# Designed miniproteins, single chains, continued (3): the designs that were tried, part 100

Each design is a single chain, and the fold is of that chain. pLDDT is the mean over its residues in the fold that is shown.

## One batch from the design tools (miniprotein)

Design m11686
Fold by ESMFold2-Fast:
Structure m11686 (fold): chain A 63 residues (1-63)
Amino acid sequence: MAAFQAKLGELIRSIEDTRKRLAAAEAARLLAEGVSPEEVVERLVEEYGLSREEAEEIVEKAA
């Protein structure tokens, strides 16, 4: 079965979803530690390779 390409696509989507979930957990932790929302956004962009818009949405939901 040449299911490798389909499975690879699912794995990539799973990794992207996991990355966003981990970024949300990290944002909540940093906010709880007193890090500013702007600093958290910058950190998510750097550490998780998220766009600024995606990082801002994650921080907004975590706050």
Scores: mean pLDDT 76

Design m11687
Fold by ESMFold2-Fast:
Structure m11687 (fold): chain A 87 residues (1-87)
Amino acid sequence: IEEAKRLVKENFTEEEIEELKRLLEDETASLEELTSAVEKVAKKLKAESIEDLVEKLLGVPIEDIVNAKNDKEKARLLLRAFLEKAV
């Protein structure tokens, strides 16, 4: 969590964080847009995988993500956890 917060300060601008917040609140956002945002977050936080991002950096059990009803909701849960815990 603290490492993720440090990486956010070093690698994200406030404009990029605000863009992610808008994307999360946009119910019309496509799966491709949400997945691209998750991949961008993982790369900037130096996560080796989505599992590494979720469990090690954000401290969220992967089971909470896997149990989401569809891939779009999985991406939304990942972005929400990032914004809540790392920003």
Scores: mean pLDDT 69

Design m11688
Fold by ESMFold2-Fast:
Structure m11688 (fold): chain A 75 residues (1-75)
Amino acid sequence: SPRDEGLRRVQRAADELVKVRDEGIKQGLSVEEIVKKLTELANEILGKETDPETRAWLQTVSDDLIKVAVSQLEK
């Protein structure tokens, strides 16, 4: 279904954002550099999404992942 395809795109986007975060941590990047990379990737993914419902889910997931990353990396 279109919803199942949208959910799979959201899951793939979440996986890509997690990979970018983990790779940034592994490389010793600052919180600011990691947030910048995550924001750039999120904006690219959002800009390519044509389904409004899927775009809204992507926005929410991206915002939440970035907030969690900031909270964890500030410790």
Scores: mean pLDDT 84

Design m11689
Fold by ESMFold2-Fast:
Structure m11689 (fold): chain A 55 residues (1-55)
Amino acid sequence: GAEEKKKAEENLLKAIDYARENRDLVTALVALKEAKELGFEEIVKRAEEVIKELE
């Protein structure tokens, strides 16, 4: 439902922020995959930007 979607978005954003701060490429890649599967286009963009910064 809407509540589950909101929690998923919040968790993915936290994972991406964690990956950026800790230079954790694996966490960023996992978050990208999950965001793509769930169709969160803005989160996909954010994850791709973080991955580029970490490469």
Scores: mean pLDDT 83

Design m11690
Fold by ESMFold2-Fast:
Structure m11690 (fold): chain A 61 residues (1-61)
Amino acid sequence: SEAEEAYKKGLEAFKAGDYESAVKYFSKAIELLEKNPKDPELLEEAKTYLIAAQYELQLRK
């Protein structure tokens, strides 16, 4: 799904230390998952990683 692809791109960016891209992709995944609530676990994981990526961005300011 498009949401799963966005989530995977977010994970790849997060692992690479590209927290700006990670925030973008996890935000996109959350938007798509909220429109179609088929996967509540993926939604919660995406939200958790979004918070982590935002925190990392704040530390690198």
Scores: mean pLDDT 82

Design m11691
Fold by ESMFold2-Fast:
Structure m11691 (fold): chain A 93 residues (1-93)
Amino acid sequence: MSDQQRSRQLRDQGQVLLANGDYDSAIQQYQQALSLDPQNADTWTGLGYAYYRQGDYDRARDYFQRALDIDPDNFTARSLLTVSDGRLRGSDV
């Protein structure tokens, strides 16, 4: 099995954990995926989404921006970055 295949398997596991609300475990799977394939925009997007679900919009924004630095055409990262920016600008008033 290639590092790319293992990274994809870890991303798939992360997505299942996100669906179950196990955000800390999802983050661990995505971090392992990044150790094998650090240039995968989908992995950075998954990390950002996990932090977004935990309410850490600053980290979520940073990870979505990194995904876009790798793949500027990643629509999911761009959409979630916009949503995270909205949360940061008005949530405390």
Scores: mean pLDDT 80

Design m11692
Fold by ESMFold2-Fast:
Structure m11692 (fold): chain A 97 residues (1-97)
Amino acid sequence: DPEERAREARERGLGALNREEVVAEVEAILAELGLHNDRVLEDEDLRLSVLGLRAGIEEARKNGDAESVAQQEAMLRTIAEDPSREALLALSAELAA
């Protein structure tokens, strides 16, 4: 849930970073995955979710928690790719009409 992840990131003080620094960091994270997503870069909650997940991945790696690393990397990729989520929501709305 991007909103819940963004809330967790703000609680960790990540929301105190300026927008330019957050955008640059998120863009670098997406580039590492071979991705570029303007929606993620333009949305504050999505940017903070990506930062929060990256911080969680690094903490899990430090603790040797390979399962948590894999789970959080999958969530990060899902948020970064996100086209299927919007398509699924659009399809759900169309079927409900």
Scores: mean pLDDT 67

Design m11693
Fold by ESMFold2-Fast:
Structure m11693 (fold): chain A 57 residues (1-57)
Amino acid sequence: MAEEYRALALARIARGEDPALAIEGLRNTAGYYESLGDLELAARLRAAAAELEARYG
């Protein structure tokens, strides 16, 4: 799950999307899963967002 979201974010950036929007999308998805009680998936999605921010921000 988290790997697929990261791969989709990277594909969107590769197509010329603003990395900030892709990173925000990952953080929004993390917040959604956190609201469902999936804290592990939320943490993994936030880690992916931080990785992309370090790489592209």
Scores: mean pLDDT 83

Design m11694
Fold by ESMFold2-Fast:
Structure m11694 (fold): chain A 88 residues (1-88)
Amino acid sequence: SMSERQTQVIREELEELFKTIKESKEKVESDPENEKVRKEAAERVRQKGREASERLRRAGVPQSVADAFEEIGERAAESILEGKKYYG
């Protein structure tokens, strides 16, 4: 079972990752035709997911949870690059 400290690290890293995703999407939405901004935003989110994964592994969090953070970053980056359709 995970310790309270490991749970806290997961929470903090999740909040930081979602904040980075939100800020990156807002940058793209403010200039949607700017391909450079879109690519930089996608790379920032991808990198943030990887950094979170590495910090979680160092904290002794299970590999499956750490891998999930990297996957969240990759999926968010893909969504940014594809220009996610907001059709409901």
Scores: mean pLDDT 84

Design m11695
Fold by ESMFold2-Fast:
Structure m11695 (fold): chain A 62 residues (1-62)
Amino acid sequence: IQKEIEAIEILKNSNDPNKLKEAVKILNTPSLSEEGKAIVKDIYENSENDNVKNALKYAPFI
């Protein structure tokens, strides 16, 4: 749970492609909560940051 929160904060606040890639790796687990999946989908749909979209486009829950 704490690792999911930290990863979501990176998606919201970081423009660093390496940090975004690490955040997506943490979130791309079979144990990700349904709330976590919903938040990540919302970020993907509403983000105008190409680095965020590129990091998330291959996540299995997107």
Scores: mean pLDDT 73

Design m11696
Fold by ESMFold2-Fast:
Structure m11696 (fold): chain A 75 residues (1-75)
Amino acid sequence: DEELRKELLKWLEENLPKAEEAAKNSEKEQLEFKIELGEKIKELLKKIDSEEAKEALEKVEKEIEKLKKKLEELE
């Protein structure tokens, strides 16, 4: 769990410049970045064999679906 948090934080540090650029460019790019972040969190949660991780995974999946619907609405 601690190790997975460290992996997530490292990924965020590496991708924060992309988030800043997306915020400047468009709402579409901001949504795309949030979806990528959600997918990364989902991937990390799948590596955890616990009920808490399964519950968190379902919540993350629902948020990703909401973000994808917002992205579709921009078309």
Scores: mean pLDDT 75

Design m11697
Fold by ESMFold2-Fast:
Structure m11697 (fold): chain A 68 residues (1-68)
Amino acid sequence: NKALEYAKKAIEYAEKGDLEKAVEYLEEAALLIPPTQEEIDKAMEKMIKEGEKAGIIELAKLIIEKAK
């Protein structure tokens, strides 16, 4: 499943501090399994409170869960 692979890559690069690569992989995963507006809003709230890395990881985890 390409969406799972891309979402896992997004988390990997976010944990390494490469947020540019993390966003690229997150966008690829979202093209295959689009998050809902509510899921996007939740990830944005995480980003505002806990930083960009936390928001990327949250949205990637939601895509992984939906890919099952």
Scores: mean pLDDT 84

Design m11698
Fold by ESMFold2-Fast:
Structure m11698 (fold): chain A 81 residues (1-81)
Amino acid sequence: RALELLEEAGRALEAGDYETALRYAEEALREAERELGPAHPLVVAALLGLALAYKKLGDEEKAKEYLEQALAAAEAARAAA
């Protein structure tokens, strides 16, 4: 499930395995969007995980893109509540 995939992404980030963290965060995003819709806190968490993983890998453009998506998703989640 999305939460379990996010936990795996977090473990990979702590281990410095940023490519593995990226893979888990991408799958968590797909699962969260599929199950819960795009305006859900777990989608925000997955997008933040992607932003952090890309930043650690040195991809500042992708990191900024996912951070902007996370902010938009957080705003939408508040509106949906």
Scores: mean pLDDT 81

Design m11699
Fold by ESMFold2-Fast:
Structure m11699 (fold): chain A 85 residues (1-85)
Amino acid sequence: MQTFTQTVTYKGKHTITVNVTAEFDAETGTWRFTVTFSSGKQVTATARPGETVSVAMEDGGVLVNVTLHVHRDGTVTASITAVEK
């Protein structure tokens, strides 16, 4: 297994920090993501190379959305958006 960790920070009314751990499962050819929000809650998602997956959680009255794209070359791009509810 290969492990990749990325931290993304978003500024709105409050600074929101999200930790993303990406693990590649060589036997299945899939990436497993663990997204930890500032609230301490965790969401897991999986994607194959070339796929995009999104996870969302409400934190402090703000909907936080983390989009993870697995490029065909095996690199992972993470983006974070926040929308007030």
Scores: mean pLDDT 72

Design m11700
Fold by ESMFold2-Fast:
Structure m11700 (fold): chain A 65 residues (1-65)
Amino acid sequence: MLEELKKEAEETLKNLSKLPKEIQEKLKEVVLPLLKKAQESEDEEVRKLAKELLEKLEKAIEELK
């Protein structure tokens, strides 16, 4: 499950620039809070994955501006 989630997240980030602006804003509103919450997980692997994905997502959003 965690590996599948990572794969889906990476695919989404790769295609983020190709999504309509409205969908990009929606992802920012929904996914960003979920990743921040995952950083508070008791599982070290989950926290590390969430941090990496959050950083990649924030950078991808910044690139789109």
Scores: mean pLDDT 70

Design m11701
Fold by ESMFold2-Fast:
Structure m11701 (fold): chain A 59 residues (1-59)
Amino acid sequence: AEEKILTFLQTFPSSRAFSVRELSRVTGLSQATVTRALNTLKAKGLVERTADGRYRLAA
């Protein structure tokens, strides 16, 4: 799950942010799986949560 999300985000500039719902749709993963993967990636410092609740690559 983490790898799919990270690979997808890497195809876009780090300024581009995506919601859990958008990531669920494009990866084919459930929103629960995406949320768990994003929490892990955030803990690793690989992604950040924006003020509007979206996620992007950490700069």
Scores: mean pLDDT 78

Design m11702
Fold by ESMFold2-Fast:
Structure m11702 (fold): chain A 77 residues (1-77)
Amino acid sequence: SLQYEIDRAVIEGDEERLEKLLAEHPDNADVYLALGIYYLQKGDYDKAIEYFQKALEIDPSNELAKRLLEYAKEKKK
């Protein structure tokens, strides 16, 4: 499934695969959420915030994206 591919790319830290998934599924909020999680794990809070905001533009009700966005903002110095 698409969700399985997204989850694996995040767990493996495979930025190239995440970028490919985004190119293939540009309107999918879960791909933006996954990119946000990837950058959050790398400590790139600015990019994490950007991608979580993009996920919320597509799916404003995504509770996980809202919580992770708040967390990333708290970590930004």
Scores: mean pLDDT 87

Design m11703
Fold by ESMFold2-Fast:
Structure m11703 (fold): chain A 62 residues (1-62)
Amino acid sequence: MKEEVEKKIKEAEKELDTHFARMNQLAAERDETDPEALFEIVDETLKAMQAAVDLLAAKREL
């Protein structure tokens, strides 16, 4: 057990939660006529997916 691994897990969970919250907010507040809003949703979704991968990798270190 390493305190570093636990810290990585907490950081990864925080990043995932942050990106998921932002993605949901952008989706709920989306302006259908604004192509930039659609791009922001896609970008935030990709960041959430990357954070999920990082979280799985951190948990694998346990």
Scores: mean pLDDT 73

Design m11704
Fold by ESMFold2-Fast:
Structure m11704 (fold): chain A 111 residues (1-111)
Amino acid sequence: MVKVTTSGGGTFPAGSTVTLTATIEGESGSNTTVDWFMLGLDGKVRTLIVDGSKRAEGVPSRFTGSVSGNTATLTISDLQVEDTGVYFPIATSKKTGLGVMGSGSTLTVVP
């Protein structure tokens, strides 16, 4: 069974940097693609990162994605209060096309 575990959320001051990590178990990271999503305070889900490192249209450059082995990271620099929300990865198998959603990490940004 493929499992995706998310870590690195919490409460951070505006202007700081946070790194969220997704760990993929049960399949090789080279056989998966990882996309990052955010559920904002407005209840809307936004796509942040596609294929591990590509920013979605309209996403600020302070959002960066990287992948190394079975670990995908989302780094957000210069945190804004509007970045408050639930962040979650989806790892998709290149072999089956099936996506597995990681646990959500709650991020709270304070002024």
Scores: mean pLDDT 84

Design m11705
Fold by ESMFold2-Fast:
Structure m11705 (fold): chain A 82 residues (1-82)
Amino acid sequence: SLEEKLKELDELLLRALELAKEGKIEEAEKLLEEAKKKMEEVVELMREEGVSEEFIEQFRAQFEGQVKLLEELIEKVKEELE
């Protein structure tokens, strides 16, 4: 279901953040890529279920914002470990 996939997406982002904070960069990057794939699945389901394009655009913007912050954190931790 859409609700189940949204929950999975949130859990992937949270786990990636936790791993990044622990310096487990490769694992964090892997989960972030899984989250990006899950986001596309969520968007496809939203469109199939008749969710408005305005809501989908806001959802994408929010997700991309979270991804950008996490990618910036990963890069910072990666540089600090070298």
Scores: mean pLDDT 83

Design m11706
Fold by ESMFold2-Fast:
Structure m11706 (fold): chain A 89 residues (1-89)
Amino acid sequence: MAEVERLREEAVALAREAGRALAAGDEERAAALDERALELLRELAKLGGEEVALEAQGEAQDALAAEYIPAHPNAEEARADWQAYLARR
């Protein structure tokens, strides 16, 4: 299903951008990008079902973490900041 694949790819791409924004310390931009990704994941759930949406959400979270954690000067602090960010979602 082309639309389901497109929504998944777009959500993951937005999550990567959110991770880069967090690495740069721009939490407001990261929040906006993450909200857009969540919107696409909700649409994906409506079209492809909950399992597809959960897999896409996991991939998006991994993409965000991959950009944010290694780019931060302190890996332990980066992980704590990311967990705090997720708690605010």
Scores: mean pLDDT 75

Design m11708
Fold by ESMFold2-Fast:
Structure m11708 (fold): chain A 65 residues (1-65)
Amino acid sequence: AEEDLKKGKELLAQGKYEEAVKWYDRAIQKDPNNAEAYLNRAKAYAHLGKLTEAGKDAQKAIELR
């Protein structure tokens, strides 16, 4: 789970937003309460112009703390 998050962040830093989303998807599947995974997936979605998905993930991250 932590490794999936780290890989996602690495890809996000490299501008590989679609690949970053896939790694955050894996992190969320392993731990659906991982607020950090939702927050970082929201950032990746925002970079992809997927603002509706980004907003949903950001809201979920707030609810999870």
Scores: mean pLDDT 84

Design m11710
Fold by ESMFold2-Fast:
Structure m11710 (fold): chain A 74 residues (1-74)
Amino acid sequence: SEEEVKIRSTFLKVARELVDRAEAEGFTQAQIDQLLAAMAKKYVELVKAGKTPEEIEKELRKFGDEEMARLKAA
């Protein structure tokens, strides 16, 4: 379905941008792996909640920023 393709494309885009930023900021591979695992879990939650691609993008970007900040503080 078009919505399913758009939802998956949204996740891949946000995850790639976030990983690129984390790498540029000097995150370790272990931290990047944790970030990706947390993002994947959040993505599944949003899909199960019936969120639109636009809502998924917004929530994933917000969550990703919060998770990066958490990992830096740990």
Scores: mean pLDDT 86

Design m11711
Fold by ESMFold2-Fast:
Structure m11711 (fold): chain A 114 residues (1-114)
Amino acid sequence: SMEEEIKEKLEFIRELLLEAFPEHPELVEEAIEEVKENLDDILKTPPELLVERLVEALREFPSVEARIKTLAFLLFKILTDPSAIPEVRRRLDELDEETRAVVERAIEEAEKRQ
């Protein structure tokens, strides 16, 4: 079902973020809940606009909490909207090395599911 597909994608994001931010499991869970609360808005926002906004937020040297939340939104968009992949790939050079590695792993997962 669509609900099970969303749950599987959210679990992948949770695991990926816990690996990247092992010291902040509580912030990862809060970020996943924020994605669930904003699911409809994330899915309906055009990928070009959402990717631009989220990459800009990551470039502004956000707090760890804001970074984890922004990444959760970006990773969810990548896994749910194939049209987001070329937009993100265009902007990978704008991300720091650690953030880029997380994003690239989500792109690889999304491409394997196509």
Scores: mean pLDDT 85

Design m11712
Fold by ESMFold2-Fast:
Structure m11712 (fold): chain A 55 residues (1-55)
Amino acid sequence: KKEQIKKLADEASAQVAEIVAQIQKTTDPEEKARLREEANQIVLEAQKQREELAA
């Protein structure tokens, strides 16, 4: 249970870091906005799953 929550957090963090790296390399503002939204969605989804598992 706790191990599963930590794994979800670690995986979400890794995915976000990868997207952030892409944002830094991209000069297209439209692409940056899309990637930023994608990263935000990953964080929100992981947080939601963590809360459901903790309940």
Scores: mean pLDDT 78

Design m11713
Fold by ESMFold2-Fast:
Structure m11713 (fold): chain A 68 residues (1-68)
Amino acid sequence: MTPEELLEELEAKPRVTLEEVREVLLAAALYAQETGDFQKAAAIALRALELLHEQYPDYTENIHVRPP
């Protein structure tokens, strides 16, 4: 499955998980390694992260932004 397909699947879901976003990021990295399409992989990764933030703005603020 291509990282673009995984991203589309995430956008189709009413909710996404950190695990699913991680899966897209990993797939994008592997795609870049296999094909050399670094720009496309980076764009897909950015969109996946943007979707995660959009889905969980309040949740992400409480967890993501919290300093260790």
Scores: mean pLDDT 71

Design m11714
Fold by ESMFold2-Fast:
Structure m11714 (fold): chain A 85 residues (1-85)
Amino acid sequence: MSPDLEEIEKKKKEADELLEQGKKLFEQGNYEEAIKKYEEAIETYKELKKILTQGGAPQKVIDELEEKIKEAEENLEKAKKALEE
């Protein structure tokens, strides 16, 4: 079945918002909450990537999501290290 474009758009906005919320919390020194937001963003991006891959989206779109996942994972790692200090 073709993916629901409205659902895709909603998930993308949700993931982008979670990533930005995580970045703001990290800037404020709230590392525990930043970790939670980054983990939620990663999960949402991975779900979106699965939907788009199953729906036959162009490789360029999949690659852009993989870059977003990598960015969120790198920020998550930084937040975890900051929390341990």
Scores: mean pLDDT 83

Design m11715
Fold by ESMFold2-Fast:
Structure m11715 (fold): chain A 59 residues (1-59)
Amino acid sequence: DDLEKAKEGLKKAEELLKQGQGGGAATAAWHSRILAEKAGDKELAEKARELYEKGVALS
């Protein structure tokens, strides 16, 4: 399920951000955004976009 995979990837991105791994967090968030968009969950896609931008800022 793309939606469940997107949620799991989003949680992983949050964990990586807490660990200071900006590049890993950005990659996880990017993939979660694509999956959330395919699943039609715009709210989840926006959350993933925010985590992606935070991850890039740390890299």
Scores: mean pLDDT 83

Design m11716
Fold by ESMFold2-Fast:
Structure m11716 (fold): chain A 55 residues (1-55)
Amino acid sequence: MEEIQKLIDEINAKKEKLKNMTDEERHARLRAFLERLGASPEQIEEALANYEKEK
């Protein structure tokens, strides 16, 4: 069944992408996350702007 192997592969893929992630990719991930929460595009843009300011 190898459920553990699939989880390991996903974790490794995520870590590799995080290493190579640019601000644009990071923002894309945040947009997707916020969309899942039901945020509007306007709210997402505001959240991203605030995230950059708070950095």
Scores: mean pLDDT 62

Design m11717
Fold by ESMFold2-Fast:
Structure m11717 (fold): chain A 62 residues (1-62)
Amino acid sequence: SEESIERALKGLEEQARSLGLSEEQIEELLKKARELFSKAKNDEEMYEKAIEVLELIAKLSE
């Protein structure tokens, strides 16, 4: 659902900001996440995409 996607994106934005990512990195990350979430066909796939995005955040925060 659109509401679930927006909630997930807000959570990811807050997490990325807390880890010290730059505004440009956050914008690119959210753009990527929105694309991935829009391609998810079910809740399980949505969770898989969310994990991929969290892994990217962790990598960028190194």
Scores: mean pLDDT 77

Design m11718
Fold by ESMFold2-Fast:
Structure m11718 (fold): chain A 63 residues (1-63)
Amino acid sequence: SLAELKKRIEQKYEEALGTPIAELERLIKESKDEAVRKEAEEQKELIKKRGEEIYKGAMEKLK
């Protein structure tokens, strides 16, 4: 059950972040404006960091 709960947390994390991260990566790749690229990279990093903090915090509770 613990392994199954961890797997569900992983799936929810991937589902929640997949689309917005992909859009930000598209902006980083396709934008010719350095300010836009920097903003997109900062937003991607923020989303990943916050999502990963929540995910890791949940996983730590399951030890």
Scores: mean pLDDT 72

Design m11719
Fold by ESMFold2-Fast:
Structure m11719 (fold): chain A 80 residues (1-80)
Amino acid sequence: AAEALAAGESGDPAAIEPLIALTADPDLATRVAAARALGRLALRGHREALAPLVRLFSTDPDPAVRAAAGAALRAYAASR
């Protein structure tokens, strides 16, 4: 978990699959961190990170997780 988050923050695309798994984690803080890391990867051009962010924004029961995913998606849109 921590290694996947660190790899995502460094922009490593190999982190995308582990980060997608972390978006289903029962821990709220872990899902928020995964959303932020996926957002960073999307900003670095890894568009495959966008689909899990959209899913998280639309389906996560927690408003803080949806807010983190929405913020990542807005940052990506503003970069284009």
Scores: mean pLDDT 77

Design m11720
Fold by ESMFold2-Fast:
Parts: structure tokens; sequence; C-alpha cells
Structure m11720 (fold): chain A 79 residues (1-79)
């Protein structure tokens, strides 16, 4: 969708600019959009990427939350 493509582009642009917090937020949006479409594996990958971005931003709490969501999504993909 155009919304998914925009969120993915915004995440890449933020990452290239060194704005890791913004990159993480856009990747969370990518993950939620993929989850809503039933792409649980794609959503999990996006949440893992978001966790990495939160770690680079120094937000260890949100990194942990994003990783937990990714694990939950992988379980849903395998069910």
Amino acid sequence: SAELERAAREAREAYEAGDYLAAAEHLVKVGELLRQQGDYLGAAIAYYEAARMYELAGDLERAKEAREKAHELIRQANA
C-alpha cells in the first residue's frame, strides 16, 4: 500500500540522517501495517529492525518491547 511504502521510505530516510528514534517509530508503523495484512513474518522482521534502531538511540526499554513483539509475531506465523 502507499501508506506502507511511505512508512518504509521514512524509516530509511531517518536512518540515513542518523535519527534512529524516528527510524524506529517508522519501522513500528511498518510492522503494524504488515500485521494488519496478516504478514506476521514481515511484521516480525520490521519489529526486530525497530528494536535495533531503539538500541542505537539508547532507548533500551522500547528496544526490549519491540523485540518481544517480534517474538510474539513469529509464534503467530508458526501457528
Scores: mean pLDDT 90

Design m11721
Fold by ESMFold2-Fast:
Structure m11721 (fold): chain A 67 residues (1-67)
Amino acid sequence: SEKDKLGEEAMTAAGEAYVLAKEKGDKEKAEQARQLLDEISEKSDGTVEELKELLEKARKLLEEVRK
């Protein structure tokens, strides 16, 4: 459903940010991505709005790591 898709997309974006930050040697952003992955896992049963906020945070972090 929508919640499952949002959770999967958020986990994918945060996971990609983590891997990319590690490849770049950006320890601070890698740790931020790790914490975000934990938060997404904890709130997997949350509301659609909570998952959307987590997805936006994950996408923003990934965009910052790509710069």
Scores: mean pLDDT 83

Design m11722
Fold by ESMFold2-Fast:
Structure m11722 (fold): chain A 61 residues (1-61)
Amino acid sequence: LTDLQELVRRYVRFARLHKLTPEQRENLLAQFAKLLSPEQVAALRAAWDAGLTPEEVVARL
């Protein structure tokens, strides 16, 4: 697995476990946008919006 796949897996899992609201997810994503590439941010946003499992998100990267 790539570092990107592991990063996305961890954040999707975190969002699901803590049942973040859309506003909380956007705030967290905005913080990560300072450290991640636009493609990584897009992948995280799509995962949260679609309610995908960590495994499904990894399969799409």
Scores: mean pLDDT 68

